# Designed miniproteins, single chains, continued (2): the designs that were tried, part 89

Each design is a single chain, and the fold is of that chain. pLDDT is the mean over its residues in the fold that is shown.

## One batch from the design tools (miniprotein)

Design m7083
Fold by ESMFold2-Fast:
Structure m7083 (fold): chain A 82 residues (1-82)
Amino acid sequence: GKVLSKEEAQELLEKYPNENVRLFLGVAEVLRELVEKGADREEALELLKEMLSTLSEEEQEEVLKRLLEEKLADEEEVEELK
């Protein structure tokens, strides 16, 4: 197995402060690929919005920031999620 350094563990905690943020980003990536293959963009955004509503305010801000940084959503899609 991989041994994580203290620095790598700290980076992961700072990048994904809890499991909810990590899971949300994973779902967003899958939904984006499905939309690119012809799935309904509106249904994908509705699912993401529902998931976002279960997160804390701090987790919501982190997720919206990461969606833009990782190009999993554009600025218009992020605005629709608010």
Scores: mean pLDDT 70

Design m7084
Fold by ESMFold2-Fast:
Parts: sequence; structure tokens; C-alpha cells
Structure m7084 (fold): chain A 90 residues (1-90)
Amino acid sequence: SEVEKAALEADINLGVAHVAAAVLLTVLKKEGAPQELIEEVEKKLDEITELEKKLREAYKNKDLETIREIIRRSEELIRELLNLIRELQK
């Protein structure tokens, strides 16, 4: 079904974002990065965990529109995290 396909995409995207944010946060803390940058990544990780909860509820309710919104936001979060990683490599 469309709900199942969308939920799978959202779950994969959030999983990627979660791992990326968690690894990045660990690296930033080890390297003594500025506190503002650490806090930015922590806020993104918190948002990802809230979206994971929201996805579980939307899937139970077969709320396709909410799942699609989660996909869009997860893509934005992945892009933002990748940009932070690229800036650190320069």
C-alpha cells in the first residue's frame, strides 16, 4: 500500500539521520567543537527522535499526509547534517 511504502521511506530516512547525528555528535564532543555547534546537532537529534515517535502514530492511523511531511523533513535534516559534515572536512 502507499502508506506502507511511505512509512518504509520515512523510517529509512530517519534511521540514516539518527545514525549520522549520533556519530557527528560523538566526533564533535571528542574534538572539543564549539558548544553552539554541539547544541545544534543535539537539537537535530531531539527533532529526529520526536519525528520517529510521530511516524509510529501516523502509521497506526494510516495518516499518509503526515508520513509524507515526515519524509520531507527527514530529507531536510539529512541535507543539513551532510552540510555540517562537509564544513568540518574543510
Scores: mean pLDDT 89

Design m7085
Fold by ESMFold2-Fast:
Parts: sequence; structure tokens; C-alpha cells
Structure m7085 (fold): chain A 63 residues (1-63)
Amino acid sequence: SVFDKLKEYLASLTPEQQKEFLKKFREKFAEIMQQARDAGLTREQIEALLEKALDEVYKEVKK
């Protein structure tokens, strides 16, 4: 689900936007994974945060 959404977003972006998207998403991914370790988040909670991060980064780089 998360990876399918990531691939769909990348396919709709230019090469420059893809580079920015991946950089920003990597930063948010690291933050979410640290939060998950510190707070003991479930897999479902982590997936929801990652999907939200994908949506936010996509909106940010699309214009």
C-alpha cells in the first residue's frame, strides 16, 4: 500500500520533482521511524503516518 502509493506519486512527477520528493520523504520517514521507536507505535499507526507523509510531500513538490 505505502510502496504502491510511493510508486504512483513518483510516476506522476518530473525527474527534478522526484529527487526533491525522495529527499523530503526520506527525512519524514526517518522522523516517523524514530517516533515509532520512542513511542512504541503499531505497524498500522506507522503505515498511516507514512501515507500522510507521502501525501504532504507530494502536495509540496507538485507545484
Scores: mean pLDDT 83

Design m7086
Fold by ESMFold2-Fast:
Structure m7086 (fold): chain A 94 residues (1-94)
Amino acid sequence: MEIKLPEDAKALVSLIETVIDLLKLLLPKFSEEEKQQLEELIKQLEEGKKEAEKNVEKARPKIQEVLEKIIELLKKSKDEEIRWLAETLETRFS
């Protein structure tokens, strides 16, 4: 799946912040192994957000790659709410 990020820097930063907050709220629903992977991806997404605040064009490839990895991880979840979030994120970035 190819995700389409917002062109506006403020919109992109706001969207990434919302995604990070949602992922942190859902973190307790994951297995310990999945939590470790997700926490590392959240950290990478937070770093991408900081880079986007300084230079959005340099941050786009990293943010896109990390979001694609997050969506793929969410799709593999046995929890229906987590899988529904993956579909919602795919639709939002389509």
Scores: mean pLDDT 79

Design m7087
Fold by ESMFold2-Fast:
Structure m7087 (fold): chain A 83 residues (1-83)
Amino acid sequence: KEKEIFDKFREALRNGDVEAAIKYAEELANNSKDPKFQELAKRDIEELKKNPAAVKALLVFYDAVEDGTGPKEFKEIYEKLKK
């Protein structure tokens, strides 16, 4: 369930769809059981609202997290989301 919302969030980032990215990040913040992932989603909402160009930076960040080249802390959150 949470992974499905996260996948939609990432797809919105790939498409440059800022409105959809904010919508799915809000759904993640409201439905995530992990406090760190809730905080991350809230941060992403704030960043996207301040600067729509942040879509590209967030896409690169989450691609690195998924590939295991990003920060270990966020990789652990992502692995919990998959379960």
Scores: mean pLDDT 74

Design m7088
Fold by ESMFold2-Fast:
Formats: C-alpha cells, sequence, structure tokens
Structure m7088 (fold): chain A 74 residues (1-74)
C-alpha cells in the first residue's frame, strides 16, 4: 500500500512539474487512497485545485505528502 502510494506521489510531482495539474491531482488522490488516507483526499484535492496557478505551492504540498507517507512506511 505505501509503496503504491509513493509511486503515485512521484508521478503526481512529475506531472505537476510538467504543468499537468489534472494528472497530478488524480495521482495525489490515488496515493492517499493507497496510503489509507482517503478521508484526506477531498480537502487535499480541493487545496491543489484552488492553487493550480501556483506550481511551486502544488509541488511543495505533494512533497509534504510524500514525506508523510515515507515516514509511515518506515
Amino acid sequence: AYEEALRHLDEAIEAAKNGDFDTAIQHAREALRAAGLESAAEPVTRLLEENKDDPEFVISVLRVLKRYVEERAA
């Protein structure tokens, strides 16, 4: 589960770096589901959607999520 979540977060970060925020948001949703954090999917998705015009902010949020998942996987 956490390995799958980390893979989705890596794909989300790469999509965001390429300006594909819809793909980034979709991968973030799948990552949260895979990590067992489905209750966070709606508030996180809303935060990312509201900040699509700020790519640095979107990428920073995705990196914070990746760190949380990595810490739980260890």
Scores: mean pLDDT 82

Design m7089
Fold by ESMFold2-Fast:
Structure m7089 (fold): chain A 88 residues (1-88)
Amino acid sequence: MDKDDIVQDILDILDYARSLVKQGTRENLRRALRLVRAAIDMMQLHGITDERAKQKILETLELIRRQGERLGDEELVREARELIEQVR
């Protein structure tokens, strides 16, 4: 598979994750976090270093962290912060 095709798949996953974050429910934030984790794993598996994908991951994780704080979900906030530090 072409690396450009994999980058597009990652970007599509992240766009879907962002749509779930906009819905703002605890379940959708957890689904978004799982999708972001899958995107990170896909980047690592295929040796992808695309800065656009990395920036979208960080932006999506920051949105999840902020929404988790709004909901008082300390575990969701912790998991999002751990992934932010991993991607940095």
Scores: mean pLDDT 85

Design m7090
Fold by ESMFold2-Fast:
Structure m7090 (fold): chain A 68 residues (1-68)
Amino acid sequence: GMMEKRERAMRYAGLKAIEEALKKGEEVLSVEVREPDENTIEVTVTTTKGTLVFRYDVAEVLKEIESL
C-alpha cells in the first residue's frame, strides 16, 4: 500500500546516504531519516569527521527503487 511504499523509500534513501558516506572513507556512527515535506526525504549521517545531510526527492527515490 501507500504506507509500505513510503517506508521503502525512506529506507532506501537512508541506505543510499550511508553508502555515500562510506565511499568518502568516513566511519558512520548514526543515521536519521525524516520527511521535512511530502516531496523530500532528508537523511542526516553522523560520522567521526562530522555531520552530512543528504536530501532526496521522493519521486526520484521511488523511480530508482522501481528500476531495481
Scores: mean pLDDT 81

Design m7091
Fold by ESMFold2-Fast:
Structure m7091 (fold): chain A 99 residues (1-99)
Amino acid sequence: SEKEKEILRLLMDIGVILVALAVLKVFGDESDRERAARLAEEALELARKAAELAKDDKEKLKELLDDVRAIAEIAEEMGLEEEAERLRKLAEEIEKQIE
C-alpha cells in the first residue's frame, strides 16, 4: 500500500541519518556540532511521522524504536543534550504504543 511505502521511505531516511551521525561522531569535530544537531532534529521529525503512520504495526514500531534509541545515544555522546532528551521522550512514547 502507499502507506506502507511511505513508512519504508521514512525508516530508510532515518537509517541514513543514523549512519551520518555515527560518521560525524567518529570523524567529525566541534565545527560539525550544528550539522549533527540539525540531523538529530530531522530524525526526530521523521520518526514522529513514522510512529503516527505505523501506529498499528508493532514490527515497524520496534524497528523505529531501535533507530530512535541509537540516534539518541549518539546525540548524547556528541553533547547534543536537548536533541537526545527529545529523542528519548519519543522512544518512550513509541515503546508504550508497542506494549
Scores: mean pLDDT 88

Design m7092
Fold by ESMFold2-Fast:
Structure m7092 (fold): chain A 74 residues (1-74)
Amino acid sequence: MSLVEEAALAALRAAREGDGENAAGALSFIASTHPDQFSERAKELALEAARVALERVPDPAAQAAAKTTLERLA
């Protein structure tokens, strides 16, 4: 599994658990990663993680990183 795919999966788990610190960290890495470095699977996982974070994680850093991820990959 690629580092980006691992980060996207970690972000999704953290967002589902309401873990603001880990969601913010993983989503910030994703948001700073060039779109061309994403496999189709990594992109799908990252987009799901961002959507879940926007709904469930009120942390401002997680919210900002999630919005950037959606803008760059959607």
Scores: mean pLDDT 83

Design m7093
Fold by ESMFold2-Fast:
Structure m7093 (fold): chain A 100 residues (1-100)
Amino acid sequence: EVDELVKFLEEKLKDVPLSLDPETIERFYQALLEALKEYAKEKGWNLSDEDLEEIARRAVETAYLLLAAHKYGNAPITEEEARLFGLRVAAKLAVKKKEE
């Protein structure tokens, strides 16, 4: 279930850039939020817009914190790994929330 959603999000966001500028962060957030809303609607999940917004926000925050750690903190994390980790956080939080 989590892995299915991760694959869906990876496909939907594959062409959406990940960088530390505010406009790109906002674009990534909006794309992720739209993808989560689409998946929840398609699967008939009873998740509120507020829940999906919070999930997307936390996932984006995770991705850019890891990207910043790589760029400025010399952490051995690639841009692709930061992106994938963020998407996995979104998927895990969404699956957990719909089971509540």
Scores: mean pLDDT 83

Design m7094
Fold by ESMFold2-Fast:
Structure m7094 (fold): chain A 117 residues (1-117)
Amino acid sequence: SIAEELASKTDLPKSEIERILEELKRLLPELFKEHEDLFIKALEAILQIPRGETATYEEIAKKLNIPESQRFIVEAVAAVMLRLGLGGLRVVRDDGSLDYEEQLRFGEEVLEKHRPK
């Protein structure tokens, strides 16, 4: 399984990776279906950021060769991880801001924008 492969390469257990993937499917079912490979690559890249280090959304997107129009995939993965308390703060906005409340708000705005109503 994808969660098992990611658990072997990252610092999260399989159960927590499954929680992130299920939350992404719950909140963004259509987008996750269309871009499953990119969501998985974004999750892997974020989970591989070393403890105590950060990366910007732009840096992750460039590393994965994700076009600017699909940067929301990186933002959505980080937002879900932050909501679940699973290291979403490893990814920060392009200005390098580490403010938890601002990162949480930004993440919720990304999820709201792409969530069907």
Scores: mean pLDDT 75

Design m7095
Fold by ESMFold2-Fast:
Structure m7095 (fold): chain A 89 residues (1-89)
Amino acid sequence: MERLEQLLKEELERARKTVEEFIKKYGDPETAERILKMVEKAIEEILKTHPEKSRLSDEELVDIVRAIFEIGLAIHKIDLERKKKKLSE
């Protein structure tokens, strides 16, 4: 449990840095902060679900959290770029 908590904490810090870079580029802090809060909640739920009953390793759980975060940001980036194009027309 301590190792999984540390790995998830490190992933959250990585996600925070990614959000800061995203805000600098797109200037949408509200949605970026919402995505970060969703990642925080996902980490809390993983820790509550007794991950020792999972067939997934600690590393695999971290990789899943990372993938969800990156997909979420990518979808939001596409939405922002799409809205930007509509405003230019």
Scores: mean pLDDT 72

Design m7096
Fold by ESMFold2-Fast:
Structure m7096 (fold): chain A 95 residues (1-95)
Amino acid sequence: MLEEEERRRRELEERARRLEERYRSLETIVREGESIAEALSRMTYSSTLLLETEEEAEKKGEETRKRSEERIEEARREAERVREELERVREELER
């Protein structure tokens, strides 16, 4: 009797749980990332201004913001991929 099917079901349930946890983490990065990116950009500007010119401080601040925005966008794309995979695993569990 069906020990193989019960094992497969447990593996799918654990995979679904891990994907749900990953998705929640990525959503948090996307949601909070904008405010963190602004804070990091401002901090980079202020710290650079102590050691270098205002022009260099502005450039480094903008580079930090752009990098942060790129990371947030990567997290958003990853979240969408994880959501699609989670839907597939959930469909397999309902079969």
Scores: mean pLDDT 80

Design m7097
Fold by ESMFold2-Fast:
Structure m7097 (fold): chain A 59 residues (1-59)
Amino acid sequence: DNEELLKKAIEFSQENPDKEYTIKEFAEALGLDIEKLTKKYGLDPEKSLEHLVVKLLNE
């Protein structure tokens, strides 16, 4: 669910404001399948978490 994933991404960023995290680091922290996640949204796992947030907001 895109809304649940967006909520988790925003919450993770708010809880960890002192560092810019990659999509890979976010996925690993939450136990998400990084390959499935990045293929679904067409994103590079090495990109910042902000790229995932922007993608989810535009879906």
Scores: mean pLDDT 79

Design m7098
Fold by ESMFold2-Fast:
Structure m7098 (fold): chain A 88 residues (1-88)
Amino acid sequence: MEEELKKYTEELWKAVEPHLSEEEKEEVEKTAREVSEKHGVPYELALAAALAAKAGELEARGRISEEDAERIRELAEKVGKAAEELKK
């Protein structure tokens, strides 16, 4: 369902955005576009993967709480599941 993919992607971005600098936001978006273009996957799926990886980095560096990092990973998993449903 395309609507669920967009909704979970927006929720994921809103959860991560307050923890990122403008430079980090640009890097995440650039990485997502490159992955999407090179691997032929939806941009939203590539963005979710990039944001989950960034959340792990931020947690390791003490910039976000374990609770915030876990919520971001849960939202990224929801985006992944929504993308898989589009293939059925």
Scores: mean pLDDT 80

Design m7099
Fold by ESMFold2-Fast:
Structure m7099 (fold): chain A 70 residues (1-70)
Amino acid sequence: MKEVEERIKKLKDEIENYQKELDAFMAEFERRVAERRAEGPWEDVDEGYQKAREFNKKIKELKEEMEKLL
């Protein structure tokens, strides 16, 4: 049981860290997108959202792993 509790705590910490990184990345990315709205092509937007999806995928995987331990 204690090993399970330690693993859950570690997963929660990892989820929080990825969520904070995603939030910081999205804030900066949205700022860059807003700046570029007046100037040109939107390919950089797709790249940024791809990276955001990867963060969300990692968070989902960690949450699923945590749920399996409950």
Scores: mean pLDDT 73

Design m7100
Fold by ESMFold2-Fast:
Structure m7100 (fold): chain A 98 residues (1-98)
Amino acid sequence: MEAKELVQRALEHLDKAIEALKKGNVDEARLHLTGARADLVQARRIAEKINPEVAELLDRALDHVEQALKALSQGNIDEAIKHVEEARKLVEEALKLL
């Protein structure tokens, strides 16, 4: 899978995670955040050798995904949403550079 396809799929997962969190479906949100994390890890590995700017954006997005997962484990849905929104912005920025 190309980096652009992985980043696009991660963006779709983040959008679905936000929708699930707004509906109070924490398990569905966690599934989508885990999917986004997997796609972003693969995309970052591809980007790190050929596009350092994209790799940096993806690293920052991954940090926010991990913070969202931690917030969910603590029952803090509002904090999880904020971190998913920040991850989404960074992923969208990375996608524009691919």
Scores: mean pLDDT 88

Design m7101
Fold by ESMFold2-Fast:
Structure m7101 (fold): chain A 60 residues (1-60)
Amino acid sequence: MEIDEEKRREIRREILEALGMTPAEIDEFMGMSEKEQTKLITDRLMEAAERERKRLLELK
């Protein structure tokens, strides 16, 4: 169980780092509830995808 918890934290850190979050922001995120953590990851992924889509539309 604790191994699963460590792996979960490792995966979330990697995702957040890929989204451009700093270590301090990641630490704050890890202090959140699991529901808020899931929402934040989802929101960040969607924001990154939307930013790229808007950039492509701007270049059209």
Scores: mean pLDDT 71

Design m7102
Fold by ESMFold2-Fast:
Structure m7102 (fold): chain A 105 residues (1-105)
Amino acid sequence: SEIDELVKKKILTEDEATVLKNSDLSSKYIKQIATFAETLLKEKEKLEIIRAFVLGLVDGVMEKQLFKSTYESFSKKEKVYYRVAEDFVKNTAHGLGDRWLTTTK
């Protein structure tokens, strides 16, 4: 699964993967989040930044704070990327479409 690949790439811990599997997040969003993570890996971005961005995307899509405790432990830079990811989800809903985010009402 895409979640297991994120664990293999050290983007998620086993515990974070378990939380995500139990979160009811749709397979469509999981695939898109995995695609963003792959893009950042290809761009040679640091693993800790990719982690922060991925966890921010999950919490943004879910409109929950599933990874709030992890966020609190992040560096200032990692916290910025987590927030950028949450804002990206919000801006996508408001700017490019309802279409990308409307499948899970």
Scores: mean pLDDT 75

Design m7103
Fold by ESMFold2-Fast:
Structure m7103 (fold): chain A 93 residues (1-93)
Amino acid sequence: REQELRELKELVERGIEHNRGVLEKKIFSIKDKEELEKLLKQGERDVEEGRRELERALRENGPPEVLMRALAKILYGELVAELTKKKLAELEA
């Protein structure tokens, strides 16, 4: 249900937020454009895979553990892609 999905998303977001500063420092320390491009592609792939897993789990009334794993993959992948795009833009400016 929408409410249950929001609650699971909030739990996953709290976990990701706890590591956001560490991830940001790591990504922003990378000076190699090729490494950043690889990281961006990986993050985008994780989002795509997570979306497919989430859609399947919702259709099949999958357990909370499967929903949480899919949400974590999406949200973490989105954060990695966001931070990597920001760093790439900074290097090209």
Scores: mean pLDDT 82

Design m7104
Fold by ESMFold2-Fast:
Order: sequence, then C-alpha cells, then structure tokens
Structure m7104 (fold): chain A 93 residues (1-93)
Amino acid sequence: ELSEAELEALRALAERIERAQGESREALREALREALDLAAAVPKAALGVLLAVAALLARERGLSAEELRRLHAQLLASSLEEQIAWLRAQIEA
C-alpha cells in the first residue's frame, strides 16, 4: 500500500499533468518527465504511472488504440529501468 506522502505526490502530479495538457506541449513534456522521476522513486505505483505517461505520449503523437496496446505489451515485458529510459527518450523525441 502507498503511504500518505506517496499518495499526495501522485495526486499533485495528476493535477500538474491535467493543467499542463491545456498549456503547451513543453509544459506537458516537463510534467511527464516528473512522472517518470516519481515512477523511479515509488516502484509500487510505477506501472500505473508508466502506462499513463505512455497513453499521454500516444495521444500527443496520434497513435492508434492498437499501437498503444502493442506499446503497453512491450513495456510490461521490460524492466522498470528499461521502461523509464525508453519513455524518457520518447518525451525528448
């Protein structure tokens, strides 16, 4: 189970991402970078955070639902470190 501090961090991150989606592409990307940092810091919540980041990047890039499903399958087969590294590279592309 997540601690109160971990839950507060996740709520704050979710609010930042929601606001950033209305502001600019760069603001959203900065929020997604923070999400990956949180995933590394809170492994118990990491999968949920990584899937959310992947979904937001897929929407930004116009990926189909099928392409997103294939992406999720690849992420689930990878280590946490590999998932974070790959998603960081996707944010910077």
Scores: mean pLDDT 75

Design m7105
Fold by ESMFold2-Fast:
Structure m7105 (fold): chain A 74 residues (1-74)
Amino acid sequence: MTVEEKFEVLKEVFKLLELDVSDEVVREWAENILGHLSDEAFKKFLLDQLEEAIKEGKNVEGAKKAIELVEKTK
């Protein structure tokens, strides 16, 4: 994945979690925090965070949809 592709995935995940996060903040996450990860490590990081959100009872349905989105990403 490019940084732009990671940005698009993160933006859609945050939207599914109903997080009101600006595009600038999502881009900073994609570039500075997650940009150095391989595609596999990036997907694993997101899946681990989404599973934790489900465990905490936050936006469970949104988190499940986000897991499906991440797993379908090539």
Scores: mean pLDDT 78

Design m7106
Fold by ESMFold2-Fast:
Structure m7106 (fold): chain A 53 residues (1-53)
Amino acid sequence: SMEQQIEEIRQQLREQVAQLKATSDPNQPLLLAIEQMRLMAEAVERELEIRKS
């Protein structure tokens, strides 16, 4: 499951990069990247909590 979740995160990042390239607002790409990092951190933390339990 962890390997599958990492691959899912990788796919989401690829889609995020495509969205950043399509964005005209210079601040929007940075804000989207920060939000994506938060979501990835939450996903990893949740998976670690499940494995610890």
Scores: mean pLDDT 71

Design m7107
Fold by ESMFold2-Fast:
Structure m7107 (fold): chain A 61 residues (1-61)
Amino acid sequence: RKIAVALRDVTVETPVVLAYKKGDTLEILRERPDGTVVARNLKTGKTGVVGSADLEVVGEV
């Protein structure tokens, strides 16, 4: 599974959008053709949609 690091803070949370802090580690669950991903924040355990531009892929596990 791809692991990414958040490049900025997102403080707003909706039922679909994932909140995270810069430097949080996210597991990419699914890539979407619209330039977003479904990811899990490994710090909070929450899952949601994240813009791919806000993520840097750092590895795979």
Scores: mean pLDDT 76

Design m7108
Fold by ESMFold2-Fast:
Structure m7108 (fold): chain A 74 residues (1-74)
Amino acid sequence: APSDAFYERVAAALGITPEEVRAWYEKNALYPVLALLKKGLSPEELARVLGITRAQAEEIIKALSEKAKTFKLP
């Protein structure tokens, strides 16, 4: 499972509670990332929220941006 710090950072970025992020992740591990992409976070913002490098964030955006466009928030 992701760290509590992950849920806290994602929650802050989306304007929701960490418990809501945890519930999304338990339903599908991609839901928090898809929600961040649908909100339109920059590579730098995504890297900060996920605790990864900018290059890794750019790869995630490239791989998942089309899925994020059609993703319906829970």
Scores: mean pLDDT 82

Design m7109
Fold by ESMFold2-Fast:
Structure m7109 (fold): chain A 149 residues (1-149)
Amino acid sequence: LSDEDEQRAYDALKSAFAGSADVIAGAALDPELAQRAAGLTKALGEYAAKAIPKYKEEILKATADAVAQGRADAAAFRAASPEEQRALAKEYIRRSEVAIGDLDSLRNLLLELGKKDPSVKPYTLAGATLANSLKSLALETIARLRAFL
């Protein structure tokens, strides 16, 4: 991969990790869903770090920060008053919808990079699969938040 390819991938990963934090936070009322989202986020970071070794440290740090932020925001959501929880549910529906777009963009980019450089293809394919799984959890989070409202 070129330096420009790795930079594009890292930028897409930063957006996807921010979105993953929002999905973890939005799953606050469903601990199993939040744990699954955190686990998939960690796995995505691990495979992305292998696909883009130039940004390995930054990717692993961003992954850990995203999981920690998502868990902190989920705890705040659970501790909030019923009125505040309703407002947060509406906010996390919007943020999870944005996250779906970022995860789709990341998935498509990772598949493109794997075609361009076969040496990273196993890691980009794994990362693309994990991004798609996180998208599925974002859709489930939106559905559960809509049912809560």
Scores: mean pLDDT 92

Design m7110
Fold by ESMFold2-Fast:
Structure m7110 (fold): chain A 74 residues (1-74)
Amino acid sequence: SLEEKIKNLEALVKKLEKDRQHLQQELQEVLDDPSLSPEEKEFKANVLQIVIDSTDYLIEKIKKRIEELKEQLK
């Protein structure tokens, strides 16, 4: 059903938001790690930032789709 599709997408957004929080924590841990060189920190931080940005993009696309599906229920 349309309602089940919305529920599944909302659950997926919740999962992705949790994953994003974990990625932000990993980014902070990389920046705070005294054992890493400045070059290693920059490289690892840049990779994590790309993954975070990609996750943010996916969350926003799914949220937009949820809004479109909710309009169809009216």
Scores: mean pLDDT 89

Design m7111
Fold by ESMFold2-Fast:
Structure m7111 (fold): chain A 76 residues (1-76)
Amino acid sequence: SAADLFEALISGDEKTRKNAVETLVTSNLSTEEVSKLLTVLETGATSPDVRLYALEQLLKHVSDPVTLAQVISLLV
């Protein structure tokens, strides 16, 4: 489930966290799930390396301009 992937993103080892990111960004996420992912990245609930990897994967897989703008804003 998405809840299990979010838990893995904040509590797993680096490989587990990166795998959770890849699965989440390639999933057909609801608006609420996208909001949760962006909140995890914004609040620093994961490691800096995993955060950077997640932002790179979102840039690769997200085509929605609003979500892309939110991803870019996390880099400022």
Scores: mean pLDDT 74

Design m7112
Fold by ESMFold2-Fast:
Structure m7112 (fold): chain A 66 residues (1-66)
Amino acid sequence: MLPLPELSPESQEIRDRMTEEIRRHLAEGDREGALLAAIRGANELMELESTENASAAVQHAFREAA
């Protein structure tokens, strides 16, 4: 298995919130809302983390939400 990105506690909170929002939107069939939630979370993560860590966190969130 690929290792999970190592994130700061603040970035973990953003990732967890993003994952919950994505899951909620996907459960409602709102694919566009899920994508917008991911974009917002990615932007917040990129302020705190490298682009690579932010990208990995977004990919992980979609896998966990699906």
Scores: mean pLDDT 76

Design m7113
Fold by ESMFold2-Fast:
Structure m7113 (fold): chain A 81 residues (1-81)
Amino acid sequence: MSPQEKLAQLREQMKTASPEEAMELLVEAVRINKETSGKKLSDAEIETLLRVAAHEAREVFGASEEQVERLRRELREVLEA
């Protein structure tokens, strides 16, 4: 399966996912994008992405603060690796 097909599949899964599942799918999508692009993001770009992801997790998926902090930590680890 191509990376683009995996990303499309994850996007569809997020529509019916629980907040916890949606967080896991977001981390996986970011990991796939990083692995396929090979680009290093600046610290400012990483912080912007983390802020946007946290906001969407709270407002769109109804994630708890504990889930948002876990998402932020896991995304930072993926993006800074």
Scores: mean pLDDT 78

Design m7114
Fold by ESMFold2-Fast:
Parts: C-alpha cells; structure tokens; sequence
Structure m7114 (fold): chain A 98 residues (1-98)
C-alpha cells in the first residue's frame, strides 16, 4: 500500500510538472506558473528519493519485480523534477531582470 501510494503521488506530480512546464514555456512572464513549477520539481526530487529508498528495501526482501518498477518510477520522477526546476529558475531569473 505505501509503495503504491508513493508511485501514485509521483505520477500525479509528473503530470502536474509537465502541464506547468508547458504553461511556463508558452508564457515566460507567468510568475505564478513558474513558482508552482519550482515547488512541484522540488517535491518530485523528494518523492524520487523516497521511491529509491523503498525500491532498495524491496530488493533486500527479494521482491525484484516490484523493486524494479519503483526504481523506474524514481528515475522518471527525478528527471522530470530536475527539468522542472531548471525551467522554473530560468523563467524566474528573466522575470527579475524585467
């Protein structure tokens, strides 16, 4: 149950990050979208770490299939979060100059 909840939370945050990134890329002056994207990216990095830790525990318990699934989701969450933070920081720096 806990691992499934982490996976579901990661999937929701990935979807939100992708939507916010599209909004920021369409309107770079949207400070609210850029700030939300930054927070969502930071949450994704945290969830990726939690998923990686749960995957490690499952490997130690011998549940290789479930561990592999969580590891894959952790990598996706980390990548999406890193891109979200980069996009948001760039947009926010440009807004500070104007």
Amino acid sequence: MEAEELKAKAEKLIEEAKKLKEEVEKDKSNKEAAEKLLKTGEELLKVAEELSEEARKLYEEGDMEKAKELEKKAVEAYGTGKEAIATAKKALEELKKE
Scores: mean pLDDT 83

Design m7115
Fold by ESMFold2-Fast:
Structure m7115 (fold): chain A 67 residues (1-67)
Amino acid sequence: GATTIGKATRAALAELERNPDISVEELAAILESHGLSREDALALARAAKESFEAADRVGARLAVERG
C-alpha cells in the first residue's frame, strides 16, 4: 500500500545518504524488508539511485563553480 511505499522510500533515501555506493540489489533488499515485492523493490531502488546520483552530480558542479 501507499504507507508501505512511503516508508520504504524514506529508508532507501536514508541508506543512499549513508552509503552512496550501495548496489541496486542491496537497496532492493532493504525495500523488500519493508514489504515491497522484489519487482517493485528493484524498480524503486533503481529510480532512487538514479535520482540521487543526478542530484549529487549537480551539487558537485555547483561546488566547483563557487570556488
Scores: mean pLDDT 73

Design m7116
Fold by ESMFold2-Fast:
Structure m7116 (fold): chain A 82 residues (1-82)
Amino acid sequence: MEEIKEFEKKLAEEYEKNLETLPEEEVEKRLAEEARKYVPKIAELVVEKHRDDPEGIKHALKVAEEQKLEGAAKVFEEALKE
């Protein structure tokens, strides 16, 4: 799955760059948009970035729910539980 690894690396880099440029809310909104295509990979990256920031993960969950991305929402919900 070299394809997925490349996308994960690219998304992680873009996520970091976007966090510097855009407000957290807008970054998570854009990530939710992309999660429509790569739901489990993007959601996992968001969880990793906000591992010590449950508020950030909760915000990502809200965006995923608003976009009706049930796969991403499930990943965020599990991260918030544990």
Scores: mean pLDDT 66

Design m7117
Fold by ESMFold2-Fast:
Structure m7117 (fold): chain A 66 residues (1-66)
Amino acid sequence: MKTVSAVFENEEAAEQAKKALEDAGATNVRIIKAGDRYVVVADSEDPEKVAEAARKVPGTLEVRIE
C-alpha cells in the first residue's frame, strides 16, 4: 500500500478530491489544511489509479505518490 497526496487551492476542491479518491478505492482519506492550501492524503494498493482520480478534480495543483 502506498500513500497518495494531492494539493488544492481551496476546501471545495479538496472535498471533491476526497470523494473522488474514496470512489477510486482509497482508504484513510483525510483533508489537512496547510497554510493557504489544502492537502488530501489517502492510502491505496493502486496509487496510480487514485492519483489519476485526484488529477481529474478541478483546482488540483500537485499530486504525489510515496
Scores: mean pLDDT 83

